# Ledger of designs, part 1: designed miniproteins, single chains

No score or structure here was measured in a lab: all are predicted.

Each design is a single chain, and the fold is of that chain. pLDDT is the mean over its residues in the fold that is shown.

## One batch from the design tools (miniprotein)

Design m1
Fold by ESMFold2-Fast:
Structure m1 (fold): chain A 85 residues (1-85)
Amino acid sequence: SVEDVEKLKEAFKEMYPDIELTDKQLYLLLNNPKVIPEEIKKAFEAIDTDGDGKISVEELRKLFEAAGVEITDEQLEALSTPGEP
């Protein structure tokens, strides 16, 4: 929903101010977890605290909890384990 997009955008900006996501990207993330845009994947690469090019499920969960937005298991896995072999 639009309200969830706004909440997520604010939380993202506070926790990771160097990363910018468009409203379109956030909307797609919330509504199409199985089809994560490449731009979102690249933005999330910058969140990786280990520098191994992967975002932990825990980090993503914290972001959504801080925003007060529900995240599905499918969304969480799509963001944490993106990509083909």
Scores: mean pLDDT 62

Design m2
Fold by ESMFold2-Fast:
Parts: sequence; structure tokens; C-alpha cells
Structure m2 (fold): chain A 57 residues (1-57)
Amino acid sequence: DAVQRVEDEVAAWIASQPVVDPAAARELGIKLLQQEVDAGKLSESEAQSLIDKWNAP
């Protein structure tokens, strides 16, 4: 699952950092989602829904 793969990669990156900037983690996630959309493994609407979820309070 492309969504799960992106979430796992972001989580692994966060876990490897001594200090995490939430904006940097979000930017990484968005870049990974765009790559999956470009590869045809994820729809634009699915990527947008996940981005909206990450931006929600």
C-alpha cells in the first residue's frame, strides 16, 4: 500500500532524528506522496486526503 509505505518512511525518518521539525517531516511526506502519484501507485485524491489529515489539528 502506497499510503502505508509513505507513512512508514516518514515515521522511520522521524525516529532517526535527534530533533524533528514538524514542517520538515510534512514536506518529506508530501514529496513521497507526489512520487507515488507520479508512479501511478496512488491517486491524487488519496494523496490529498492524507495531506489534509496531516494538516488537521
Scores: mean pLDDT 74

Design m3
Fold by ESMFold2-Fast:
Structure m3 (fold): chain A 106 residues (1-106)
Amino acid sequence: APLSEAERRARLRASLEAMRESLARLLEEAGIDVERIEELYKNKDYEGIEELLKNSPEDLRLTILTYIALKYILENGDEALLDRFLEALRSGDAAALEELIKEQMK
């Protein structure tokens, strides 16, 4: 049976939250302080995020940026941000994700 729009939105939100939880575990296992990411996100501290990324292994930077992007999507319900995020993720473009996050923190 086809899902209603409300059911589709609820399933999408649940999937994004599950992805956020999985990324949090991965980052914690890699030695990244997820509480620090949450603090920087709450404070809209883009300079602190840039410093965190510079001090992180290059292979984890995309994961950190993806985590922050998911926080914006989940808290703001921004479907346009979701589309832009998915495009950046498909291209593996960490710089595009950084630009999106910077735009949200202005």
Scores: mean pLDDT 78

Design m4
Fold by ESMFold2-Fast:
Structure m4 (fold): chain A 76 residues (1-76)
Amino acid sequence: SLEEFKKKMEEVIERNKAHGPLVVASAIVNLAMLEMKKTSDEELRKKIREITLEKLKELNAYDVAEYFQRQLELEG
């Protein structure tokens, strides 16, 4: 569920915050891609993508956000 994803994202942030924002950003992307691959729910995938991109922007991780968008092949 979306709430389970949000909880996992906060846990990933907490575990990695001591290693700096780039490591946190990379861990968030890895989590999002894994969770999106596990679900067949297109609306859930869209919400995971949106929340992930918003969090990456909050962290000023713009290069990582661009990488994430390219990896999803959502730019048609």
Scores: mean pLDDT 80

Design m5
Fold by ESMFold2-Fast:
Structure m5 (fold): chain A 60 residues (1-60)
Amino acid sequence: MEKVKETIKELLLKEGPEAVRASRISKLTGASKSTVQKAAQELMRELGVETLAELEEKLK
């Protein structure tokens, strides 16, 4: 889970929001798409946001 969360944050900051896709992160980390979605939900909870778009804004 933590590795997936770090990959999501890294892609958001390095390559932008278009890079943050469940399929791509699944391929990069070896995690299932379900695990990637759960990691994204946990990141949103940690930053107090309700959507992926808000997560993107918080991390920039």
Scores: mean pLDDT 75

Design m6
Fold by ESMFold2-Fast:
Structure m6 (fold): chain A 71 residues (1-71)
Amino acid sequence: SEKVLEAIKLAQEAIEEGKKLNNKELIEVGQESLKKIKEALENRESMEKLEELAEEEIKKIEEVKKKVKEE
């Protein structure tokens, strides 16, 4: 579950950074990641599935953050 908490933290940080930078894409990736994690938790997905989802969302957030810094 540490991976799930990491994903939530990174998504929240992406939203806050996006607000500071006025970057809509960074806000949207953070919001979408939080939504997906919340839906998986509400659906009582297995811990293995939750960790897999968290890993995927972390990678997506980091990819958007990298693009924002390069643009």
Scores: mean pLDDT 82

Design m7
Fold by ESMFold2-Fast:
Parts: sequence; structure tokens; C-alpha cells
Structure m7 (fold): chain A 81 residues (1-81)
Amino acid sequence: SAEEEALLAEFRRRLAEVREEVRRRKAEDPSMSDQELLRLFGRRAAEIFAEMAARAGGDPRVEARVLTEALRLASEFADEL
């Protein structure tokens, strides 16, 4: 649905903002390990996922799509490190 696509688009945008936040943190502190950067990304992504899942109103199909997208974006970020 248009609402599902809008929610997924917002989720992608917010995770992209988290990636930029993590890149900025690394630039400010180059001594941060890949593990610390992944933990920071993971915490922020989990917070956003919980918010988006709640906004999906408990529809398990939409929650599954959000989770799939979260895993895809997390994998892409890990490959970037």
C-alpha cells in the first residue's frame, strides 16, 4: 500500500541518517573500532525499528518488511566498514 511504501521510505531515510551520524562519529574519533561503530549503528537502528513497528499498528507483514529492510541496510553498512 502507499502507506506501507511511505513508512519503508521513511525508515530507509532515517537509517541513512544514522549511517551519516556514525561516519561523523568516526571522523571525530578515528580510534573508534568497527565493533564500536556497529554497536552504535545497531542501537540507533533498533530504536528506529521499534518506533516504525509501533506505527505499523501490529501488522506482522509490515513489521516483517521493516525488519527485512533493517537487516539489508545493516549488512550494507557492515560491508562499508
Scores: mean pLDDT 79

Design m8
Fold by ESMFold2-Fast:
Structure m8 (fold): chain A 76 residues (1-76)
Amino acid sequence: DGDRRKAISDAAYWASKIAGGLLSSKEEGEKYREEALEEGKRNPVGRELFEEAVKLSDDVLRLHIYSTTLRNEYVG
């Protein structure tokens, strides 16, 4: 279903944006989280996916920080 595919794509976009915001500052990450949840409210089909995207953004940020630290330690 096209609507579901769009909702998944939108959720993935917002997850990436939130993660990128968190890498810049806590305040920017929180701003994007609020924007993502607000967009989710406008689309009932995507609401659950937007909520999952918020959770995923925290996991993605944590993994990115870990990966970046490991890379910097070993590759200079």
Scores: mean pLDDT 63

Design m9
Fold by ESMFold2-Fast:
Structure m9 (fold): chain A 83 residues (1-83)
Amino acid sequence: MEQLRAEYAALIQADVDAAAAEAGRLAEISTTGSPEEGKEALTQLSALIQGARDISPEYAAKVLEAASKAMTASLRAKREALA
């Protein structure tokens, strides 16, 4: 039983990492893509974060953190490019 729990924990962690990476990708598109691409990316990102919250607060926090970091990095790079 402990082995099965460890396997499930590993699968959940892999799923969390994949969701966090996808959230980061969508956040980047929302800041660097066209207005249409950005709108679609924000819609998908909102749905992904809401789905994560329905699963667990910890899962949602990891997804939101990845998206926030990606968006902040993109906005900072865009500001530096304009200077």
Scores: mean pLDDT 73

Design m10
Fold by ESMFold2-Fast:
Structure m10 (fold): chain A 93 residues (1-93)
Amino acid sequence: AVEISPVVVERLADGNTKVTVTLTALEDIPFVGVYFRSEDEKEARPVAARPMKKGEQVTVSVTVPELGKVAFTVEVYDFATGELLASSTGEAP
C-alpha cells in the first residue's frame, strides 16, 4: 500500500518540534489520512488527507509543541476503511 520513510525530527528555535516523513504509494489509494500520535496525547493529530497514485512520492511535515523524551508515531491510514497502511516511529531529539 504505502511506504513511509524514517522520521526526520528538527527542534525549532521557538521550542516547537518539526517532524517530516516521505510517503511513497505502491498502489493507487483513493484517500489517505496522515496522523501524528504521541504517547503523551489521548488523540492523534491530523496532519494531511489526500489521494495518492501508484509511484507518487509526497513529503509531509507537522509542527507540534516541544516534545519531551516520548515516543511518537506518524501513521498513514486508508481513510475510508480505517486500515493502518504504514507507520514510522521516532523520538524527540
Scores: mean pLDDT 76

Design m11
Fold by ESMFold2-Fast:
Order: structure tokens, then sequence, then C-alpha cells
Structure m11 (fold): chain A 68 residues (1-68)
């Protein structure tokens, strides 16, 4: 969860990202999603474009990754 928050803060250029905040309401788009996926991969997290489209919050993404 903390790693996902740090990636979201970096990609969205925000000081804080809440775990229940809708990433797309915070400014996520296709280009930022690609960057998010690349940064996650560098940290050993496998996140797909479909994951980011389906799971819109850090909490939802973290729960999905726990179920893999």
Amino acid sequence: METLKEIAKEVLKLDEVGEDDDLYELGMNGMKAVRFIMLAKERGLEITAEDLYKYRTIKELAEHLKSK
C-alpha cells in the first residue's frame, strides 16, 4: 500500500494521496497510467492497464495485488 501511494504521489504530482481517493478524479489519464505501471514494475509490483482501469483507488489496487 505505501509503495502504491508513493507512486501515485509522484505520477499525479500531489503531496498526499488517500487510499480511498479515486485516482482518476485526482488526474490519472492514459499517459500517467503508463508511468504508474512502469514505476510499479521497477518496485517489483505487477500492475496492468486493466488493473488501473478496474481498481480506481490505492486501497482497491492493494487488495487486488494481495489476491494474486
Scores: mean pLDDT 80

Design m12
Fold by ESMFold2-Fast:
Structure m12 (fold): chain A 100 residues (1-100)
Amino acid sequence: MTVHAEIVGRENGLVEVTLTGASAEAIRQLRRLLEERGGKTLALGISNDQGVITVQFDKSMSAREAAEKAVEALRSLGEITHEEVEENETVTVVRLTIKL
């Protein structure tokens, strides 16, 4: 199964992860993996084959450090076949293609 992930890391350790093509179980597994990495789940939305998880990591983290924590969780979910990174001074966006 192929899943697309978009990770938006922000200043103060806030991260939003959007999964497309993922089952509800895969989305719940990602939430657990993010929490195991020190993330506190603020919001979880599941609709059809899409999930959105908002997580608070340590508030001292940069946007990049927070995004990298979410990428580590997604690497534990499946095989990353594609990775693209866009960043500026306040936001890091990572787009992944994952094979489950």
Scores: mean pLDDT 87

Design m13
Fold by ESMFold2-Fast:
Structure m13 (fold): chain A 70 residues (1-70)
Amino acid sequence: DGEARAGAIGDRYLPFIKATNEALKYAKNQDEIDEISREVARIVRDFLENGDEEAAQKALEELIEKYKKK
């Protein structure tokens, strides 16, 4: 079932979605939205290549903190 498989993928991807939405709350303009989108895409690619959940989580937290402090 495609939905059951999509659900399992969704659970794995949910932290990325949540972190992206959190970082976007702190975006001040379109340039920052574009920067956040590029950084999240990079983190997702790195995670898909190496499977390092801890490194991915740390990178997402650093991204949120970067924009939260601006």
Scores: mean pLDDT 73

Design m14
Fold by ESMFold2-Fast:
Structure m14 (fold): chain A 92 residues (1-92)
Amino acid sequence: SLVEEAAAAWAAGREEEAQRLADEAAERLRPAVALVRAQDPETLAALRALAAAGAAEANALIDAGREEEAVRLGFATAAAIAARIEEAAARL
């Protein structure tokens, strides 16, 4: 939800608010990331691979002149990773 709010703020040109929301989302995820890293590092490695795949696709969109779609994909990838971290942490 915070990543989605950051995406909406960025699209509205409110870059400072978008950055603050993204920072808040990262801080809220910090305990979950620490728990997953300590107890399920293979899940964290899989999510790192997902992030790399998303970045590669976003770069391909930028190269094709589709920068707005690349940014939307970036936010969608971040939201998916955040949800999977929270889910993995909740199962530990």
Scores: mean pLDDT 83

Design m15
Fold by ESMFold2-Fast:
Structure m15 (fold): chain A 81 residues (1-81)
Amino acid sequence: KEEELEKLKKTVENAAEIARYLYEQGVSPEEIRKFVRDMLLEAGLPEELADKIADIIVRGVEEGNYDEALKEAIKMVEEYL
């Protein structure tokens, strides 16, 4: 279970980093959210959790609260597992 948690945390971290990069490239928040959500779903998160984490990450990059958003998303994964 700990190995799965570490993998999911890494996936969230990677998704957040990619989201920040795409936002800097001018990709729309809606497209970024879909991309992040799909990454999380492929990693095995349930739809509701993937949607919530994607919303948190996209909001964080839009508002400049990236570090806080990433911490919130990681916490959500930790509480799920």
Scores: mean pLDDT 83

Design m16
Fold by ESMFold2-Fast:
Structure m16 (fold): chain A 70 residues (1-70)
Amino acid sequence: SAEEAARRLVEALKNGDDTAVRQAAREMGAHPDLEKAVRLLAEEVGKATAEAIVRSFLTPEQRERALAAL
């Protein structure tokens, strides 16, 4: 679910695990409900942090969708 994708990324960020962050961010990007997942992420970590993750790890198409949702 979008909630699971956002939660996994939040946990990876809290743990400071760069490998887990990259993996969870890519899984979120591939999620069919990406826009919801990104909004949930932004509620937990703030818009600036969510935007930075989107710009760093998502494909150009996924990034456009995610940034439009923020």
Scores: mean pLDDT 86

Design m17
Fold by ESMFold2-Fast:
Structure m17 (fold): chain A 91 residues (1-91)
Amino acid sequence: SELVEEARRLIERAEELGLRPVLLLAREVLEVAERLEAGNPPSEFELDELIGLAGIVRGLGKIEKNPEAVELADQIIELVKKLKEALEKLG
């Protein structure tokens, strides 16, 4: 529930700022958070892939000198790490 709400806040912020790559990634994070809550958990591989994609978006934000994109990408990375911790507690 808390992880789903955090993902929704990231989506809202990305929409407000018009940051499409961050928005698309945050939507994918919401989907995996909702699957975890519904008892249909994502694989560890899917979560690692999301961290990798967030790292790419973060790097692009740095090149484009967009501090909001970097900040939101960092928040996505931290949320996916929390999802990994929640997944580990299920095993």
Scores: mean pLDDT 88

Design m18
Fold by ESMFold2-Fast:
Structure m18 (fold): chain A 84 residues (1-84)
Amino acid sequence: LDPALIDRAVAHARAAKENPDSPEAALHMLGTAMHVLEAAEQGALQEVYDAIRAAVGPEFADRVMEIAAALAKALSGRTPALPA
């Protein structure tokens, strides 16, 4: 796994935790979820989850994982084979 990917995921998670009521917190949670999906594709889902949980706690880590799972389901639902 690229350690820079874990660092980026943790940075987004920390930013969301520092200002949870900020509109930017939702964007940071989405950013964390995108990096979690990239780590999952590289077979390192547990490593990135553990790093996020250590940085922001289990509640925020679990919420990120729920967002990542929902996003993965939406993205994997239908891939059109043709360009627009």
Scores: mean pLDDT 74

Design m19
Fold by ESMFold2-Fast:
Structure m19 (fold): chain A 74 residues (1-74)
Amino acid sequence: ADELRALGEKLAASSDPELKAIGYVLLSQSYIMQGDYGKARDYAQQSRDLATQLGLNPLYMQAQNLEVIARRKE
């Protein structure tokens, strides 16, 4: 969980939009594991929005699933 969060923060700080979107997915997963469903949802939404702009369907689906999980546990 802590390693996942650190990696997510590093990738989210990237200037590469694809790595940034992946970073948001990892941050969402990390916050779900830690019980912070509000932050998990926010990061999942940011990843989904960015994946939509980049046309990355697999990443979009992963982010959407995380958003649903976070909302259900909120």
Scores: mean pLDDT 83

Design m20
Fold by ESMFold2-Fast:
Structure m20 (fold): chain A 80 residues (1-80)
Amino acid sequence: SPLDELIAYTREQIRLYADDPELVALLQQFLDALEAGDLEAAIALQEQILAWLERHRPDETGEIDTQRLLIDYLRALRAA
C-alpha cells in the first residue's frame, strides 16, 4: 500500500540521515504518527522536516521536492 511504502521510505531516510540527530528525531516522530494513523501530527511533522531540509540542506532539491509531494499526499489522504 502507499502507506506501507511511505513507512519504508521514512525508515530508509532515518538510516540515510543518521548523522543529523534533530532530523532523525523529526523522522522518528513522523514514523510514529504514520503508524498511529495520526494524519494531523504526520502533516505537521512533515512540514517541520521540509523546513529543516530547506534551512540545512537547500542543495538537496530532490529530497525537498519529495517532501512537498508527501505533504500533498498526506493532505489528500486526510481530506478523503
Scores: mean pLDDT 87

Design m21
Fold by ESMFold2-Fast:
Formats: sequence, C-alpha cells, structure tokens
Structure m21 (fold): chain A 79 residues (1-79)
Amino acid sequence: KKEEAIKLLEEARELAGKVSEEVKKAVEEAIEALEKSKVEAGKKIQEALGLMGQAPKEYLEYIKKAKELLKKAVELMEE
C-alpha cells in the first residue's frame, strides 16, 4: 500500500535526520518520488542507503533502523 510505504519512509526520514541532512533529504526525495513513480522512489531509496553506508559508526543504531524501514517500504511498493 502506498500510504503504508509513505509512513515507513517518513519514519526513516526522522531517523535519517539524526544521521545527517544529506541522508534526510535523500529520504524526503524518495517520499516525493513515490507519489509519481515506484521506480524513481526505488532509485532515491538506493541513494539514501548509499549515504547511510558512508556515515560514521556512531550513527549505526539510527542507520540500522532507517535501513529496515526503507527495505520494508520497498517491499510494500512491490505489492
């Protein structure tokens, strides 16, 4: 469901904001893209995941939770 996927992305955006503004912006772009295209949203989610992978180890807990939410959102978008 699109609404469920958006909710998960919004939760991921909040966690991403604790890591960096760049990661938060990437998740915000994924939310916006999902209104128009699942393909574009998927690309933006991959960009956010890439940025999270570059983050300092100090943010590991936020990154872990945000990644789980992004993965779940992608799974819902495919249904």
Scores: mean pLDDT 77

Design m22
Fold by ESMFold2-Fast:
Structure m22 (fold): chain A 88 residues (1-88)
Amino acid sequence: MEVRSLILPDGGVVESFEEGQVPDVVAAYDIVKELVERGEDPSKFEKVKKFIESTKLPDGSYVPAPGSTTASEEATKNAEKALKILDE
């Protein structure tokens, strides 16, 4: 599968194209890392960055998916790592 096809038009990232997949922030870091490994410029994927930023809570933590209200340590770590790569 093409890595770019795991990024939805609104910048949401899915782990796979299996039925019922929901965009999540944990998958976003893995996709951004794979794009870097392929020599893609992640800074061109502003929609992915905007999606990750949309999951940020006022305290600086991140939720795993849009519409969630519960912070996740895993989502927060993966969001911060992905945003650092996207800002390079």
Scores: mean pLDDT 63

Design m23
Fold by ESMFold2-Fast:
Structure m23 (fold): chain A 86 residues (1-86)
Amino acid sequence: DIEEIKKEIIDSLNSKIEKLKENNSGEELIELMKRFIELLKKIKSKEELDELARKLEPLVEAGVPMKELLEAAIKVIEEIIKKREE
């Protein structure tokens, strides 16, 4: 179920956001996480979610920092949405 997968990701990110807020750190990372959550909510199908995962897999395997991973994820979702609206 795509909604369950989206919820798990959103809940995980919200937990990380709260931890960053408590430590008064990572303001830029918090903004990126919030942007990613809003875009992730716009994903409509398992196929779109699978495309996101596929495009991020090389970056995850390379161990890129969370900031770079989130920036890439945001860009990928924006491209998925744009392609759907064509």
Scores: mean pLDDT 82

Design m24
Fold by ESMFold2-Fast:
Formats: C-alpha cells, sequence, structure tokens
Structure m24 (fold): chain A 87 residues (1-87)
C-alpha cells in the first residue's frame, strides 16, 4: 500500500540518519550536538514505531508519519552541522 511504502521510506531514512550519527560519534563530533541529535533520533524512532503499527493495523495515522519526518529532518540538520565542524 502507499501508506506502508511511505512508512518504509521514513524507516529507511531514519536508519541512514542513525548510521550518520554513529559515524559522527566515532569521528569525535561535538558531544553536546551529538546529545541533541540522539534525542531527535530517539523521538523519531518512537514516532516511526507508532506510524509502523498504525499502518500494519490498518488504522494509518498520517499525523504521526508527518511528525516522524519532521524529527528525521531536525536530526539531519544537526548531523550536517556536526559533520561541517569535523573538517
Amino acid sequence: SAEKKAVLEAEVDLALVQMQYSIAKLMGGDPKKLEEAQKKIDEAQKLADQARKSADDGKFDKKVLEQTKKKIKEAKELLKEIFKELE
């Protein structure tokens, strides 16, 4: 379904963000910014899990998916700043 595809795309995007976070941490990124990024990733994961469950139960919550995408974007912006400072 289009709904399950949209959730899967968000889950893949979040997995890539988690990988980028791990790389930034390994490369010695700013601890305070890493903590902020981790909080956004944790929030995105909880929302993604809720979006997944809603889609699988046939009661898709579009607002939860939109919140998931927003938190993923916020985490990406923080990671972009961290990577810029690693150069």
Scores: mean pLDDT 88

Design m25
Fold by ESMFold2-Fast:
Structure m25 (fold): chain A 59 residues (1-59)
Amino acid sequence: MAQAERDAKLVALVKSVNEAIKAGDLDAFRASLEQAAQEGVVAPENVPLALRDLEDIIA
C-alpha cells in the first residue's frame, strides 16, 4: 500500500478514535480499530489490547 494512502487512513482513524473517546462510545472505538486492522493499518493483535487498555481507563 502506498505511504500516502496509509497516512490518510491513519488520520481518519485518529479522528474517529478522538470522536469516540469524547463521546465515551466504546462501540465506535472498537469499530474504528477493527476497520483499521482489516485494512492493515494496525496489527489485528493490537485491537483487543487497545480495547482492554481503554476499558481499564474508562472503567
Scores: mean pLDDT 69

Design m26
Fold by ESMFold2-Fast:
Structure m26 (fold): chain A 69 residues (1-69)
Amino acid sequence: MSKVIKVISDTEVVIDLGSKDVEVGQEVEIIANGKVYKGKVVAVGPKGSRVELYEPADVKVGDEVKLLK
């Protein structure tokens, strides 16, 4: 299961999915405090990717990440 590995701000997080799993522009869902927040992959690295959330969210390290196909 994919997870948030770093919180930069209430609108920016890093997920544990890298260039093998995601592309820039791909949408993701983050499940935080029982709510689903949508975001977009804005930067991809080898071990993780930066996601910009469409709205401010109370996301923490370890929160579940789901890829939108």
Scores: mean pLDDT 83

Design m27
Fold by ESMFold2-Fast:
Structure m27 (fold): chain A 100 residues (1-100)
Amino acid sequence: MEVEPEKLKILEEFAKEKEKELEELKKKGAVELPEEEQRKLLAELAALAAADKRAALRKAGELYKKYKNALFFAAAAILALQIGAEEGLDLEEIRKLFEE
């Protein structure tokens, strides 16, 4: 497959960790935005990610911190995983990217 087994294991461990955190966030009642506002912000993140994934990750993190919204948390986690896969980062480096 396209990713080496050792690198895939790192990505899977990070994904499982963030999935658990996401489920806890959903249970604790993160602030929900109107659907139209969520779509606009997610579209802006997608456009930014096409140009600069690290800038998109920072923006997703800012939106998550502002709104405590599960969708922005998930977007940040996905962007961190994509950057980690592309740059061959270890688990600690991927965690640091997400925490920015």
Scores: mean pLDDT 74

Design m28
Fold by ESMFold2-Fast:
Structure m28 (fold): chain A 87 residues (1-87)
Amino acid sequence: SKKEELLKILDEVEELIEKYFDPNSTVYKSFKEAIEIIKKKIEESDDLDKVIEDALILIDNIISVEKNPELIKELEKKKKELEEIKK
């Protein structure tokens, strides 16, 4: 299902945040909270296109504060996976 695919991508984004960010940082806590909010929206909403757009905005926000080219590449890959679900 599209919901299952979305949750998997959000889980993978969460794993990237846990791998690349300091768990004691404000940005880590903010991104983890935003992921939890989006995951809840996936479970509660049938408007998956809007949830996908919210997830894409979150990933762009993460990229905007990150300087690690490996993490940016992985996040850009997750954006493409989200766009494929929207189609």
Scores: mean pLDDT 84

Design m29
Fold by ESMFold2-Fast:
Structure m29 (fold): chain A 91 residues (1-91)
Amino acid sequence: SMEKVQEFAKEAGKVFLEKEPNATDSQLFTFRLHVFVMVKEIMNSPDRTSQENIKKFQDLVFEQAKMLGASDETAEEIAAEITKLLQKYLK
């Protein structure tokens, strides 16, 4: 549901803020919005649980964290943690 996707985006934003505590409200909003769009797209995919789609999601989250100023190491941690949340959400 849209409500569950919104709750997921909030949890993803919390992960981002824990790893990037100096992020601005604008950066946090942008991150949450992009995660919301990505999760909505994967939820509407017939192959939503495929390893290929999960890997693509992880790569996209990594790129978003990088665009918002995270280091490679921090972006990898953010992407990995949010991808684990996605796998729980899809079950």
Scores: mean pLDDT 84

Design m30
Fold by ESMFold2-Fast:
Structure m30 (fold): chain A 86 residues (1-86)
Amino acid sequence: SMLEEFFLRELELAEGDVRALREDVREGLLSEEEVKRLRELEEKVKELREKVEKGEEVTEEDLKELLEVQIELGVLHLRVAVRRST
């Protein structure tokens, strides 16, 4: 389905963002609060991946959750980018 194809592509992007931010944690570029939030977002991404791997139906609610996760990962990336530029 178009929803499933779109969701899988977006999920792969979110997984990439989590991996990049984990390296930023190792470099000390995130605060303790931001590290805690990243862990919560990583858990949500993992749960969405596990749903796909189990062959469960992807819903519009799952897509909404993924998009909300992507927005929050984007905010963390922006904060890291600002810190790297200053």
Scores: mean pLDDT 87

Design m31
Fold by ESMFold2-Fast:
Structure m31 (fold): chain A 66 residues (1-66)
Amino acid sequence: SAVAQQAAELRAEADRLEAVARKLADAARQGEAQGVSPEDIAALQAGADKNQAAADELRAQADALA
């Protein structure tokens, strides 16, 4: 059905954004251990948080569909 297809597409995009968030969060942790500036660490963490929030919203939309 069109609804099932839309839910699948939203979940696929959420998975992609979660993967990006994970990579940015991992980069922030590695950078902190290696003495990267607090400003650069904050930027990586902000990027991770933004992508995770977007993924969570898309999953909520997919779940609301069925």
Scores: mean pLDDT 90

Design m32
Fold by ESMFold2-Fast:
Structure m32 (fold): chain A 78 residues (1-78)
Amino acid sequence: AIPRIDLTGKSVQEMADAIRELAEQILDLLGLSPEQKAQANAYLDQLFAWVSTLPEDVARAVLERTAATLEAEAAALL
C-alpha cells in the first residue's frame, strides 16, 4: 500500500511529525540504505527548522505542499 497522510486539524509541529513518519515509511518501502535514510532525515530536520521561522499560515502551506509532494512521489515510485 502507498502511504498517505491527513494533516487536517494538526498543529505545525504535529504536521512536521506526521510528514517525518510518512517519509520514513516511503524510505522503508523503497529499500534505501541507513546512510540514505540518515541523509533524508537530515534534510527534513533542515526543512522543519526553516519552517519554524515562518509565519504560521506560510508554515502550514509549505508543510501541506511537502506532504502532497511526498504522496505523489510515493505513488509514482511504489
Scores: mean pLDDT 82

Design m33
Fold by ESMFold2-Fast:
Structure m33 (fold): chain A 63 residues (1-63)
Amino acid sequence: MKLGVNAEYGRDGKTYPFSPEAAKNLAEALKKHAKEFNVDEIVINYPETFSEEAKKAVEEALK
């Protein structure tokens, strides 16, 4: 089973910039959810507003 996630949030669908800490917390929450539901793969779509530091934090936390 695959879990697809868009790394965006906001009342009107706008994406807010993520801090590296917030990105790491998001990735850790996704890993816990995937383990609970036996998800084989997590696919994250990174919007243009996602910083390189935030992307790195997510990728590191997903390892």
Scores: mean pLDDT 63

Design m34
Fold by ESMFold2-Fast:
Structure m34 (fold): chain A 89 residues (1-89)
Amino acid sequence: KADEVIKKLEEEIKRHTAQGNEKEREILFLALEAVYRAELYKKTNDPAIKESAKEAIEDAERYLKQHEVSPETRKLVEEAIKLAKELLE
């Protein structure tokens, strides 16, 4: 299911980049990084990668609290953060 979330994030990043929506693009990139690092941890079991993934999750959560983004972007980012946290179990 990480592949589906990653694909949605990549598609939305491309769309918002084309539209000049810098804040939307930034938060989607932070969410994508969180999922990528969590997936990498699942494949490697490297504690350093787990900490890196946690930092990416925290960065994405902080950005959502500090910036107003569309409800659609917020929902997708929250879904990605939830998935990243589940992958770190």
Scores: mean pLDDT 86

Design m35
Fold by ESMFold2-Fast:
Structure m35 (fold): chain A 81 residues (1-81)
Amino acid sequence: SIEEELRRIEEELKKAIEAGDWETAAKLVEEAEPLVREYLERLGVSEEELEEFERYFKGLLKAFRAKAKTTEEFRKINEEV
């Protein structure tokens, strides 16, 4: 079911965040987007609410990608030789 797939993605997302793996976290958000859209569509939410949710996902994805880039840049700068 969509709910079971979303639960699995949520568990994997929590593990990625705990590990500081923002690249994996971003990919999981991307994976969740079509599933959540389908779930909301089944609930009969308005087109306006679907658009708001799309904005939310885009914002979250952008934030996680920015966090991944920042973490990698800091890692490169502070690389111990």
Scores: mean pLDDT 78

